# Designed miniproteins, single chains: the designs that were tried, part 28

Each design is a single chain, and the fold is of that chain. pLDDT is the mean over its residues in the fold that is shown.

## One batch from the design tools (miniprotein)

Design m947
Fold by ESMFold2-Fast:
Parts: structure tokens; sequence; C-alpha cells
Structure m947 (fold): chain A 86 residues (1-86)
């Protein structure tokens, strides 16, 4: 879980930097990561899919101008909802 949280945090931060580049580029990179997750085992795929979906949400919000802290909170909430009913 710690690695997942760090990855989400880093992705949100990268999204903020990529805001200066182009939102489409960030979306494409994250979509490729999601496709890569489909090659993993069923159990790993569930974890990776939850993580990558959260990363996409976080990066997308930052790319659209949301504060990094808000994007991070939303990404964590998405990850937790997809991983468990908590």
Amino acid sequence: MEETFEAIREAVRLGQELEGVAPEVAEEALEEALRYAEEASEEEQKELRALLTALVVGARLVAEGAPVEEAYERALEVYRRLREEL
C-alpha cells in the first residue's frame, strides 16, 4: 500500500508539471499504463487497475488546473473505493 500511495502522489505531482506540457500527453501516458496492467495476473490486475485509475483521476484533475492536494485526495478516495468497500 505504501508504494501505491507514493505512486499516486508522484503521479499527481507529475500531472502538475505536465500541466505546462499538455493534458493529452498525460492522459496518453496513463492510458498506456492501464493497458499494461491488463497483461498482469488477475489478482495483480485488480490492484494495478485500482492504482492506475486513481493515478489517471489525479493527473487529470491536476492537468485541468485543480490543486495537487485536492487531486491527491480524490485519487486516494478512488483507489480505496476500487480496492475495498471502505
Scores: mean pLDDT 61

Design m948
Fold by ESMFold2-Fast:
Structure m948 (fold): chain A 82 residues (1-82)
Amino acid sequence: MDEELAKKWLEAAEITREDGEKAIALEKSKENLLLGAEQLRGLAAWAAAQAEKASPLVGEALRHLAEVLEEMAAKAEAKAAA
């Protein structure tokens, strides 16, 4: 059960990276990039909070998701600044 849930969160992290990179590459609006970054950081905080309540294996997968969300937020902010 925990292994399957952890796998799903790791898959969500991979999808988040792929979709995030594509969305950032296509987005031309600095306002939308900054709004997207704010939303991604909010989701990262949520994932980190859920990790504290989860089993060690699921918590590790959720922390990885939080890291990916933070990376995508940083990329969106960097593109907005360029």
Scores: mean pLDDT 87

Design m949
Fold by ESMFold2-Fast:
Structure m949 (fold): chain A 84 residues (1-84)
Amino acid sequence: MKFKPLSYEEVIEIEREILERALERAKEGYVSTEELREIAKEVALERGFSELEAEGIAQGLVGRLSPDGVRATRERIEEALEKL
């Protein structure tokens, strides 16, 4: 593995993958804050990030997409995906 920070392109690809997986889990029109955090960590770990780095990625994404601390709606996730 390369010992370097992610490029902008790699950051966008990871975020896109997280959002796509979250949409698949949004069967009732949303994912919970905990589910979104879990998905973000899973994707980051698959990409070779450490557990601590994966937690940081998850926390940032949750704060942006789930500002009420309860859930991220399907519509908000789709909007975020289109803005990538």
Scores: mean pLDDT 75

Design m950
Fold by ESMFold2-Fast:
Structure m950 (fold): chain A 75 residues (1-75)
Amino acid sequence: SPGEVLDEVLAALGKSQADVARVMKSLGGGGSSVVTDFKRGKLNEEDYSYLIDALILLGATPEQMQALARAYAAA
């Protein structure tokens, strides 16, 4: 699921969902609700963009980003 893949990516980066929410808020985007909506496959395009930017800033690799995109599309 997108939630499982996100948790695996965050574990690999040594980061929490709270770290993602904090970075998104610093970019002017949504917080913890955006992470929850991603895990449910119900994220709008603007919030998705903030989540992707936050993950890139936290050091997510292109391979990890592709795995997340595939898991979200399959949800």
Scores: mean pLDDT 81

Design m951
Fold by ESMFold2-Fast:
Structure m951 (fold): chain A 94 residues (1-94)
Amino acid sequence: AEVTAEMDSTVRSGETIRVTATFKGPEEYVGVVTVRDEAGRIVALHATSEVGATTVLEFTAPSSSGRYTAVAQLVNKDGEVVAEARSAPTVVTA
């Protein structure tokens, strides 16, 4: 199983951030993309049952400046994470 996660390196507050994730594994698995701030708070989330496809999550950059990281996880039918990828941190500027 393979997972990738990519996110814009720098964005301004209020701009659209794009996360691109790929999931490669059995089609019965579920892909989950989350975006977290430096405190570990989830600011965006998308789940997909379309494993083997590229998933794009778009969201508005928060008003608070800081670092954000996208985490893509491939989850099996038993709820276990079998693969994970993390983006490089995205810097949101005011």
Scores: mean pLDDT 80

Design m952
Fold by ESMFold2-Fast:
Structure m952 (fold): chain A 106 residues (1-106)
Amino acid sequence: ELEKKIEELQKKLDEAGGEAAYDRAVELFNRTFKLADEAIKEAEKLGDKESIERVRQAAQTAADHYGRALRLYEEGGSLEEIQAHVDAMEAATREIEKIYEEVKKK
């Protein structure tokens, strides 16, 4: 069953132009790192080392998942697994947004 689902997902990725999921991963990666840079700059102005560390950790998580998503695309992995890494990147982005909002409130 799983192998048949992978084959169907690979065909749909080829037919629908798997560009959409790939573009989402790229956009999310770029957004996450831009947001992380802004959050770190604001935290540095406050001497808030804890917030800097939290942002760096979330950004590293996003980078790891981006690399895994990219590898899965290159190796013909499942769209389900690729989407799981995109979802993890979105969660990391939300964590950075939360930290940035907390830093701005200080």
Scores: mean pLDDT 79

Design m953
Fold by ESMFold2-Fast:
Structure m953 (fold): chain A 109 residues (1-109)
Amino acid sequence: GRELGERAAEAAEEAAEAAKEAAKKSKTEGAKKSMKAAAEAAKKAAELAREAAETASEGAAEEALRSAEGAAKAAKEAGKKGTVESGSGAAVAAIGASAGALLALRSGR
């Protein structure tokens, strides 16, 4: 449980940085907006996952999951709009992995 929360927080932090880089390198306004939204949601997910890991709070884990799902959706939309060749796919993958880790935390395993 706790170690999965710590892993989820690290994955979300990495996803937030990847999304910020993808936003900077995005060539379309819509893609930049989607990646910025993904970065903000991933950062919130990381903070909530850290709190869940420290407090064993299922409520914080659920909020982190919702934020990670929002980040994943925003990153997928940016990818569909033809974002950068490098970074966009990595951001989508990292955010998706973060959401998966948070799901495992929420399951109480």
Scores: mean pLDDT 63

Design m954
Fold by ESMFold2-Fast:
Structure m954 (fold): chain A 86 residues (1-86)
Amino acid sequence: PEPLYRPNEKLRKLLEEIGLTKETYTIAEIVSGFIEYLQKKKLVDPNSTIVNVKGTLLGEILGVDELDLADMDGIVELLLKEAEEV
């Protein structure tokens, strides 16, 4: 079985904005939710892998001003700091 993660309060609120209301998620589900959030908020530039999250809830949660979509491993590491393995 894949490991399951429980998002903290702030990450849970972000996931709820895209319709995700479960108690636990796989890494793949958290990453998919992250991508849906970026698309819903129109933060993705199709001509760049750099996403500016300064002043957004996502930037506040992850403690960064920018994310590089070419570094998904780094993004996963940041997201998992906001969730606990169950």
Scores: mean pLDDT 84

Design m955
Fold by ESMFold2-Fast:
Structure m955 (fold): chain A 80 residues (1-80)
Amino acid sequence: KEERLKKIIETLMTTYKLDKEKAEEFAKRIERANEEALKEIKKAEEENPGTEPVEEVARIVAENLRRIGDLLDEALEASK
């Protein structure tokens, strides 16, 4: 998990050309979005024991991808 955060920070600094402070802030926001999505997936699994809640998981993943996309757009604008 910590390795993913480091890679996100490095990518934001090298590819998006953010300074270290901004890259760390965006990386933390992305990780928080991922953590919340994982919690929602676990909740869906708990509410549907013995089944794979594929539709709900797909919905949660799609919302998280949209959220990350918005964060990456903010990071791109911050690099200009």
Scores: mean pLDDT 75

Design m956
Fold by ESMFold2-Fast:
Structure m956 (fold): chain A 78 residues (1-78)
Amino acid sequence: VSPDTPLDLSPENVQKSIELINTMPLSDEEKAKITSILQQLSSKAPSATVQEVEDALSDLSPVARRIAVASLVEVNSS
């Protein structure tokens, strides 16, 4: 996915992404951090690029960041 790809951060898409992330092999702490960050992004803007989302998740492990971005991309592609 291109770093310039726009992702829909509507509350509905964020909720669907969180539901998908909760099925992934991540710790409960990582899931909670991703949830908090995605909800904060959604409250600031209705959309962001893949790069902007990755930057917001920069404090998380590389695996957690990839799963979060992939989940948003999947929801936006469905």
Scores: mean pLDDT 82

Design m957
Fold by ESMFold2-Fast:
Formats: C-alpha cells, sequence, structure tokens
Structure m957 (fold): chain A 61 residues (1-61)
C-alpha cells in the first residue's frame, strides 16, 4: 500500500508541475484523492507545496 501511495503522489506531483491551469491542477488532485481513498487512505486535505503534492493528516484504514 505504501509503495502504491508513493507512486500516486509522485505521479500527481509531476502532473501538477506540468499543468498550465488551476482547473487542470484541481482535476489531478481530484483523481489522486479518489485513488487514495480506493486504497483505504483517508486524509483531511491535499495541498501543493513547492511543486509537490502533500497529504494533510493521512490515515490508513
Amino acid sequence: VLDEVERLLREASARVRAAKTDEERQAILDELGAGLRSLGVEFDDVVVEDGEVVLLDPRWA
């Protein structure tokens, strides 16, 4: 599960850095959130810090 989460976060971070609009960035974060929840990961929010996607208060189901 951890390896899959790390892969999703890395891919989302790369896509966010390549995105040209706020709408594209939001779509990427929405996809990431759905993917993480399908793996049993819960979190309070998803933010972008210095071009990297960060999960706020991640919890493992």
Scores: mean pLDDT 77

Design m958
Fold by ESMFold2-Fast:
Structure m958 (fold): chain A 102 residues (1-102)
Amino acid sequence: AAPTPEELELAEIMVRLWEIADGSQSGVLTREDARAALEAVLGRRLSDEEVDAYLAEADVNGDGVLDREELRRLAIRLAREHPEAVRKLLAGAKLENLLPAP
């Protein structure tokens, strides 16, 4: 129930990236938007059951969409449980901009 400063920082960056990726700029993610975001972070395809498990922890009102606070909860969970995957995603974005040498 008490995220670390590092988890909060990673979560804030993830929420920002998800907001940029949200073409509707509605401030909410549907189940399909959440699946795409989760698959991007984890670098693999997810089953419906895996997506549902992540959404069940974040979507506290069960309405099938994630608002900004629920997105923040999901991002904190990902930063806590998959910190390396989150760091790899962020590092990849920076390395792409810098044209990394092999």
Scores: mean pLDDT 67

Design m959
Fold by ESMFold2-Fast:
Structure m959 (fold): chain A 87 residues (1-87)
Amino acid sequence: MKEELEERLMEELRRMREEGASAEELFMAMARGAAELMGLPPVEIRSLEDAEAVVREVLEKAGHPEEEIEEILARLREGVRRAEARR
């Protein structure tokens, strides 16, 4: 069930955060989990750019308009950039 996959993703993100994972690592893990939750085929996420592409595809499949997708991605990019600036 989607709910079970969501709980597993949240638990993994919590564990990674406790282990000191970077904002980039958390973003990549979130993108992988979101793709799995939406039933997308397994995609290898090796970079922040790959994670962005996956999140875009997830949002498109969820029915978000292009303008809203760009706004969400811009906010995510800004969040990761600000978090990484502290490391």
Scores: mean pLDDT 74

Design m960
Fold by ESMFold2-Fast:
Structure m960 (fold): chain A 73 residues (1-73)
Amino acid sequence: MQQQLQQLIQQGIDYAKNGDSDSATKYGQQALDLAKQGGAPDEVISAIHMGIVYAKQGDYQKAVQAYQAALKL
């Protein structure tokens, strides 16, 4: 995985773990934009997108799981 993309996803995870919906969503969106620009696989793009959706809903546990799934792909 590209180092910058990995760092943005990791920041999304860290903010989601702290219950910071705005920051978890912001870093998730930056990761999503970078993943799309870099031609990342659809599975990675979908996992990041789901992380953003869950972060916006305040479901931090599911947001962390989705972002972690993106890192493992």
Scores: mean pLDDT 86

Design m961
Fold by ESMFold2-Fast:
Structure m961 (fold): chain A 98 residues (1-98)
Amino acid sequence: MEEEIRAKITPDTQLLIVRGGKKEGLALKKVAEENRIPFVIVDPSIKPGDEVTAYLEPNQELGDFKEIIEKETNIKIVKEVHQDLEIKSPYLLAEIKK
């Protein structure tokens, strides 16, 4: 049930980050949709210190999640691009690529 799923979300589950391609992204989508938490897909070719682009749906922004993503993955988000994302989910925040 929707309300029970929301009630079980803790601060430790505020954002899901996965390094992977489309297959990993689709698996994360299922868990994120079940838990109604935002998630981010990071291209596995990205290395610590890389300058990267965040791809967002037209009505989305990173906001405070930008600093969290940069700190947790040790990357710099230097550009944000609004476009239709390949993985469709109301909980997908961004696809991170070079």
Scores: mean pLDDT 78

Design m962
Fold by ESMFold2-Fast:
Structure m962 (fold): chain A 74 residues (1-74)
Amino acid sequence: LAAVLREVARAIRTGEGGLPDDAAPLLEERLRPVLEAAAARAEPYAEEGRRNGALEEGVRAAAEAAADALLAAA
């Protein structure tokens, strides 16, 4: 599981796809609450980026925070 979570976090950071089809349902069920928690954790960064007029930077920071939360859960 930890190795799979690290691979997912890496894919988020690099924009790479390609998870196996048989892994997708397992990841959806197990990672959904983790991804939701990561998204909530990343929300302040997205808001900060919008306020500063640096929306792209805020989105990048939010994605990085989400990836870090996934790695911490692994």
Scores: mean pLDDT 58

Design m963
Fold by ESMFold2-Fast:
Structure m963 (fold): chain A 77 residues (1-77)
Amino acid sequence: SGDDKKKKLKDDIKKQLEEENDKLLEQRRKTLPAADLDSTIEKMKKDLNFMNDSIINNMDNIDRLENVLKGRKEDQK
């Protein structure tokens, strides 16, 4: 169904975002002094996770709005 496809797409996007975050964190680890490594990476990881959650929440809101708009168009026939 369309809902199954949307869930799969959302899960795939979440996975891609997590993989890109891991790449960014690994690149950052290579550029930081050892003394600042753990604290800087922890902060960056929290910021990236917050952004990922915001993206996924916005996708859910868009899907909800699309469903409402589709329902309203069908009700007007």
Scores: mean pLDDT 76

Design m964
Fold by ESMFold2-Fast:
Structure m964 (fold): chain A 87 residues (1-87)
Amino acid sequence: ELSPEQLARLAELEAKALAAAEAGDYATALEHLARAREVAGTIPDEALRLLAEAGALAAQAKVAKAAGDEEEAARLEAEARALRAAA
């Protein structure tokens, strides 16, 4: 279902995003997560696509919280939860 290449790419993008966020570069972190969401959108299995998108949104919520945007983090966490429920 989920190809090893897609899984590796998602993991790479999420790792790069978290590293950028740790460095305080939230803009670069969000760019990597936007690419992760693009990769997730190419997954043909709907349930796996929703779970991958939820993972990327959860990572974006962590970046938003680290940047001090608690309201945006809460919205992203709610979206991730809804996608997991739909999967």
Scores: mean pLDDT 79

Design m965
Fold by ESMFold2-Fast:
Structure m965 (fold): chain A 76 residues (1-76)
Amino acid sequence: MSELERLDRRFGELVGELAREIGRAQEAGADPATLQEYVDRLVELIERGQRAVDARDLEEVRQVIREVERLIEEIR
């Protein structure tokens, strides 16, 4: 397996985890404006990560992964 394939898989796993954490925040009664901010950031990270994978930019994929991990920690 290539490094890019490993990073792409990790990115997909983290996006799924982030989406679940946003769902939990919604069920816990988080403010709608805060939830919209999280969704907007998720969409931006998905678009940026997909562009990085398509460009085979390993450094940018790693950076996007770190930003997804930070957002997950922020929501928790």
Scores: mean pLDDT 87

Design m966
Fold by ESMFold2-Fast:
Structure m966 (fold): chain A 100 residues (1-100)
Amino acid sequence: SEEDRQYAVDVLEGMVESVEAWAKNFPELQPLLEEFKKRMEEIIEKLKKGEKISEIAKEAKELIDEFAEGAKKLVPEESKEIDEMKDALIAGLEEIEKLI
């Protein structure tokens, strides 16, 4: 539905805001964060254009996995916090997947 699609957009936009709020504390992560934001904005635009929520959730999960792996290489001391953030983001995607 349109309401389910708007909810999914809001969740993905909230994920970007959460990742940015955390990553802003680490100068080493800024290039990785910029790429993450750009790629997630492309995914959100596909969702707005009518792509299936299940396909969007899959693409977003892959992007989140790539961000987490890259972040751990740049700030390995934050690996636990990165894993906890990743788990929270994936839980949000699982909620979106239940819509369709």
Scores: mean pLDDT 87

Design m967
Fold by ESMFold2-Fast:
Structure m967 (fold): chain A 85 residues (1-85)
Amino acid sequence: MTEELRRRAEELIERLVELLENKEPMEKIEEVARELEELLAQLPEEEQLELSAEWFRRALLVLGLITEEEAEEALAKLRENLAKA
């Protein structure tokens, strides 16, 4: 069950990134983002954080707000903090 939900969430993240890259209408982006939020709510907290961080990282990269190096560093720090908790 959980693995299937995670796979679907990953697919939705890829779809959202594609929509952002193609500058699709905001209505389409919001629709897919809502589907992602609903799926994430059904996952364990650790997986929600991991997938939310991945989506946020990829969105910032597509929008040109951060570099790939900054995105990798931020993700590494998040994983380190989760391991300490």
Scores: mean pLDDT 74

Design m968
Fold by ESMFold2-Fast:
Structure m968 (fold): chain A 80 residues (1-80)
Amino acid sequence: GLEELKEEFAKAIEEKDFEKAAEYAVELLRTSDEEEREYLLTILKHLKELGYTELVDKILELLKARGDQELLDRLEEALK
């Protein structure tokens, strides 16, 4: 479920497995409702500001590779 994905995302970040963290982040963005998605975009912006640029870049790359243009555009806008 979504809570399991959130736990796996947090664990991957703690382990500095940014490839796996990016995969979980994309799945969270895809499966979340609108309110939860806006919250996740806010978290990702905060993580970028804290210096997790590699994680955020990998999320953007995965969204491009999967063709999730709407989520890509929304994340790019949130990161401004």
Scores: mean pLDDT 85

Design m969
Fold by ESMFold2-Fast:
Structure m969 (fold): chain A 97 residues (1-97)
Amino acid sequence: MKEEAEKLIEKARKSKDPAERINYLLQAVDKAAEAGDEELVDKVIEELRKTVREMSGLDRAVAAIAVATNLATAKSQGDEKRAKAYERALDAIAEAM
């Protein structure tokens, strides 16, 4: 799980398209949260903040909806680790708006 998250972050960093980068970073948030690695979650959220500032308002809104949906799912499943990570991801996207 940790190695999967790190690989996704590396893919995001190598992607020139901000939308492609955000897709990899959202997957990395899930894997980092599942691994319970707070340092890795922090690293993903930092990369997410950088990426969303390069996106259009519409792309940010789409990303926010996707994260909010994942957050709702995590909460309904009682997954506190994923829920907290997605909450932080949603805050990062909102800060860029």
Scores: mean pLDDT 80

Design m970
Fold by ESMFold2-Fast:
Structure m970 (fold): chain A 70 residues (1-70)
Amino acid sequence: SAETYARIQAEIEEREAKLQAEKKAILERIRKSGVVTEEDKKRLEKLDKELALVQQARDQADAAAAALAA
């Protein structure tokens, strides 16, 4: 349904925004301190992987919606 699709899109957008905000905060802290920890590297790698999965989910949902609208 349109309501289900809207909910899925909202959840994807919320997850993406949270992941991007966390990545931005880590990068801003690194820029200010000039220090990169091993924890920072691991968290940034995990965030990049999670953002890639969110993008794949978004593309899949958008493709499914487009197919139903045709």
Scores: mean pLDDT 84

Design m971
Fold by ESMFold2-Fast:
Structure m971 (fold): chain A 84 residues (1-84)
Amino acid sequence: SLNDYGQQVLDYVQNGDIRGAALHYGNMILSRRDAIASGASSDQVRSLRNLIGQIRQQIVDTARRNGIDVDQLNQLRDDVISQL
């Protein structure tokens, strides 16, 4: 689930594993894209967008508290997404 991906990202960030965090963060975004492509309803799309937004904020806040470069994390995340 998206919550499971979000929790995995937070766990990797807390352990200082930027690459692991980026992989699961990218997979979370790809999972949302796949759900939309599979005919998710407008309400489901809105709920997924809101959930991703909340998880993204938690990831950013947790990364900053653990001295992780948010720009590096985001770049590595985008690299995962571009492997489609």
Scores: mean pLDDT 77

Design m972
Fold by ESMFold2-Fast:
Structure m972 (fold): chain A 72 residues (1-72)
Amino acid sequence: DVADRLVELARNRDLEGIARLLQEVLGMEPEEAERWARRLIGLPERSQRGVAALIDAGASAERVGAYIDAQE
């Protein structure tokens, strides 16, 4: 499941793994995915789970970004 994979990668601080997942699932550009991966790792676990749930529900990159902005 995408949500579980994202949370596990974030727990392991695997920036490359998260960026790759964001590129595959959301179609993000590599540089944007890397910036989002860094931001996501810096969030509390509850917020990381919120991002994962949005992605699992099929949310757009725009919606996921807005959620991350609201958590910071």
Scores: mean pLDDT 81

Design m973
Fold by ESMFold2-Fast:
Structure m973 (fold): chain A 87 residues (1-87)
Amino acid sequence: DALAAELAERVRPIAEEFEANPEDPEVQYRATEALARAWAELQLASGRLTREEVLARLEENLRKAKEAGDEATARALERVIEELRAA
């Protein structure tokens, strides 16, 4: 899967930064944002989900993150949702 490999290479430096500094909230935010963006790109490119379906799933996860008090995840998901809506 060429796309999955490309997305893995794209997120690798951020994943390495997270491994080095897992307790840094800014690193947690960047890692979650990169993974959510890569997931959305993979779903859209594979034809598994439409843009509307991707947004609905991200919004559902955002709601859950907010209910759990997971600030870094909520912030990351809000950014990815904003970018997808602007595109």
Scores: mean pLDDT 80

Design m974
Fold by ESMFold2-Fast:
Structure m974 (fold): chain A 77 residues (1-77)
Amino acid sequence: SHTEEGRRLFEEGRYEEALEEYSKALEENSADAEAVYNMGLVLAAMGRLDEAAAMLEMALQLDPNFEEARRELARVR
């Protein structure tokens, strides 16, 4: 899946390509909280902390019980 491909690219440090794959996942399902959360992780790894926080907040709006998104949001704030 695009989400799994994005995760592999992220682990390889290929951040721009990881964002592209997660964007494709969101084209298939715009309410994919996991894809939005993973985009937040990539942005945080890139040092783009304000954009990362925005994505993590969006993931929590889509799934208020998303514990991993809540933890990461606390970490980048």
Scores: mean pLDDT 86

Design m975
Fold by ESMFold2-Fast:
Structure m975 (fold): chain A 82 residues (1-82)
Amino acid sequence: SSAELERKRKREELGREIARDLLPVIADTELDILRKLGAPQEEIDEYRAKLEELVKNKDWEGVEELVNELSAKVNKAIRERQ
């Protein structure tokens, strides 16, 4: 029904708003953790520049992919210290 389509659109819109507001904060947090875990400053600077470009272009799917990549790198770095 049209009401079900409207509810789906509202949920997708809210999901995009949450992603827009939260994903950059998560990415910044992961970058701070990577730096504390000994990642080179040059690598952090490259990721920060990429994050800024994605946010500027409103590429929220790209920001989500970057968050997933950074989270995987953090998890790997933590495991390598165990």
Scores: mean pLDDT 83

Design m976
Fold by ESMFold2-Fast:
Structure m976 (fold): chain A 120 residues (1-120)
Amino acid sequence: SKLEEEIKKLLEEAQKKAKELGNLVNEIIEELLSTDPEKALELAKLAQEFQDKLLEAETNALEKNYKGAIEALQEAQKTLNKLVEFVKEYAPEKAEEVEKLAEEFTKIINEIIKKLEEAL
């Protein structure tokens, strides 16, 4: 359906933004490894949890489990918020770049949730 095609395109855009965010987060992790390896590991864990929830959302959407997809996206948003706050505290020089990508990502997540709710 047209709605299924719209959801698929938004999920593809989310994956592109996840790559951009992942590249920036990996740079922050590399910098933190030399100063605070424990914080580098915590950030890596948050990034992995975010990616896992995005994959869960995509899998649920493809299986037409739209409720499960919405719940996974909401959890992804919570993890993204934690990741942004972590960067503000431990890598403040990168905070503006991470916030900008996170805001762009949040808009995509909200649009996907809206389309998934229409499909329920």
Scores: mean pLDDT 89

Design m977
Fold by ESMFold2-Fast:
Structure m977 (fold): chain A 65 residues (1-65)
Amino acid sequence: MVATSRAVGDALRASGTGKLTVEQVREAVERGGGDEETKKALLEAAEKGGGEATQSQLVEALQKA
């Protein structure tokens, strides 16, 4: 969980937009090595956002996983 949270935070800083696309979320969770539940929750957050998720949505998904 902590490693995936850091990877997501790093990706958000690199994007400069405060949002991540589904592809950027997938890359971040692969780097963080999170479990399947965490990966699924983060990807669903991005999909519900119309292909992008905000920092707040990604944090909520991490807490729910």
Scores: mean pLDDT 74

Design m978
Fold by ESMFold2-Fast:
Formats: structure tokens, sequence, C-alpha cells
Structure m978 (fold): chain A 81 residues (1-81)
């Protein structure tokens, strides 16, 4: 598996984790939402680290999703308080 293929697989896994985080947030399950958003962020970061510098479209998508995962985790933590 090439670094690009690994990054694409990690992005798919991260997207699935992010959707679970969003689902838990909608249910008011803030602890579970935080956990899944953090897991998604970890996988997005792993994908970014494997992406070539010249793959700007996929890199931009990954960076945008990483930011969204952090925002989701912070939102869930604020709602829990």
Amino acid sequence: MSPLEKAEELLKEADELFEKGVSYLRQGKYDEAIEYFRKAAEKYQEAIDLLPEDDTELRQRAVSKLAAAYIGAVAAELEKR
C-alpha cells in the first residue's frame, strides 16, 4: 500500500468516526461525542502526515475535517459544562 492509499483509508476511517461523534452530540451523549471526535482527529492527523505536499485537494479536505473534529470536541465539552 502506497502512502497515498494509506492516507485515503485513514480519511475514510476518520470520516466514519466523525459521523459517530456528530450522532452522539445530537443525542446529548457528550462524553461519547468527545471520544469519537478525538479519535477522528487522530486519524485525520495520521492521514495528513502521509499525504504528499503536492496533493493540495486531499490535504485541504483532511485539514478542514481535522479542524471540524476539534471544533466538535470543544462544542461537546462546553455543552457538558
Scores: mean pLDDT 84

Design m979
Fold by ESMFold2-Fast:
Structure m979 (fold): chain A 67 residues (1-67)
Amino acid sequence: SAAEEAAAGLAEAARALLAGDRARGSAIGTQVRKAHDTATLNAGLRLVSEREGDRAGLAAAVAAGGM
């Protein structure tokens, strides 16, 4: 689904940010944001938080430009 694709990209962006690679995390997060609408992005962020934990979910939100 689109939400699963968004979640995969957001999880990759989160891992980059948590590893200290802000440029890569921001670039991936921006691509995911441009590829999906707000509802799909929010569903993807929820999936990241549920599957990978709140730390990864927050990192994904930062990468997508949400925080």
Scores: mean pLDDT 83

Design m980
Fold by ESMFold2-Fast:
Structure m980 (fold): chain A 97 residues (1-97)
Amino acid sequence: MEEKLERAREVARRLVELYEAARTTPRRGEAAVEAVVLYERMSDEEKNFMAEAGASGTLREEVDRAFDAVRAAYQIAAEDPEWLERARAAAAELKAA
């Protein structure tokens, strides 16, 4: 259980870091794509566990920030339809590997 919480917390923190990079750098599109790929690589079980950890209060602030970061990263990636398309393709390839 603790290992799953630590992993969820780490992924949440990484999503926020990637979103912050997307906002502040000339590589905005690349950082946003990396955040989207990281999120879409998560299994439904991992996504559900993170959402439950947020809802239970254990990781509420970290999970809320991570989901806000993911939503914003999708919006940045969607500024160029090709970036969002490539992000989804990359996520699918990484899941298959």
Scores: mean pLDDT 72

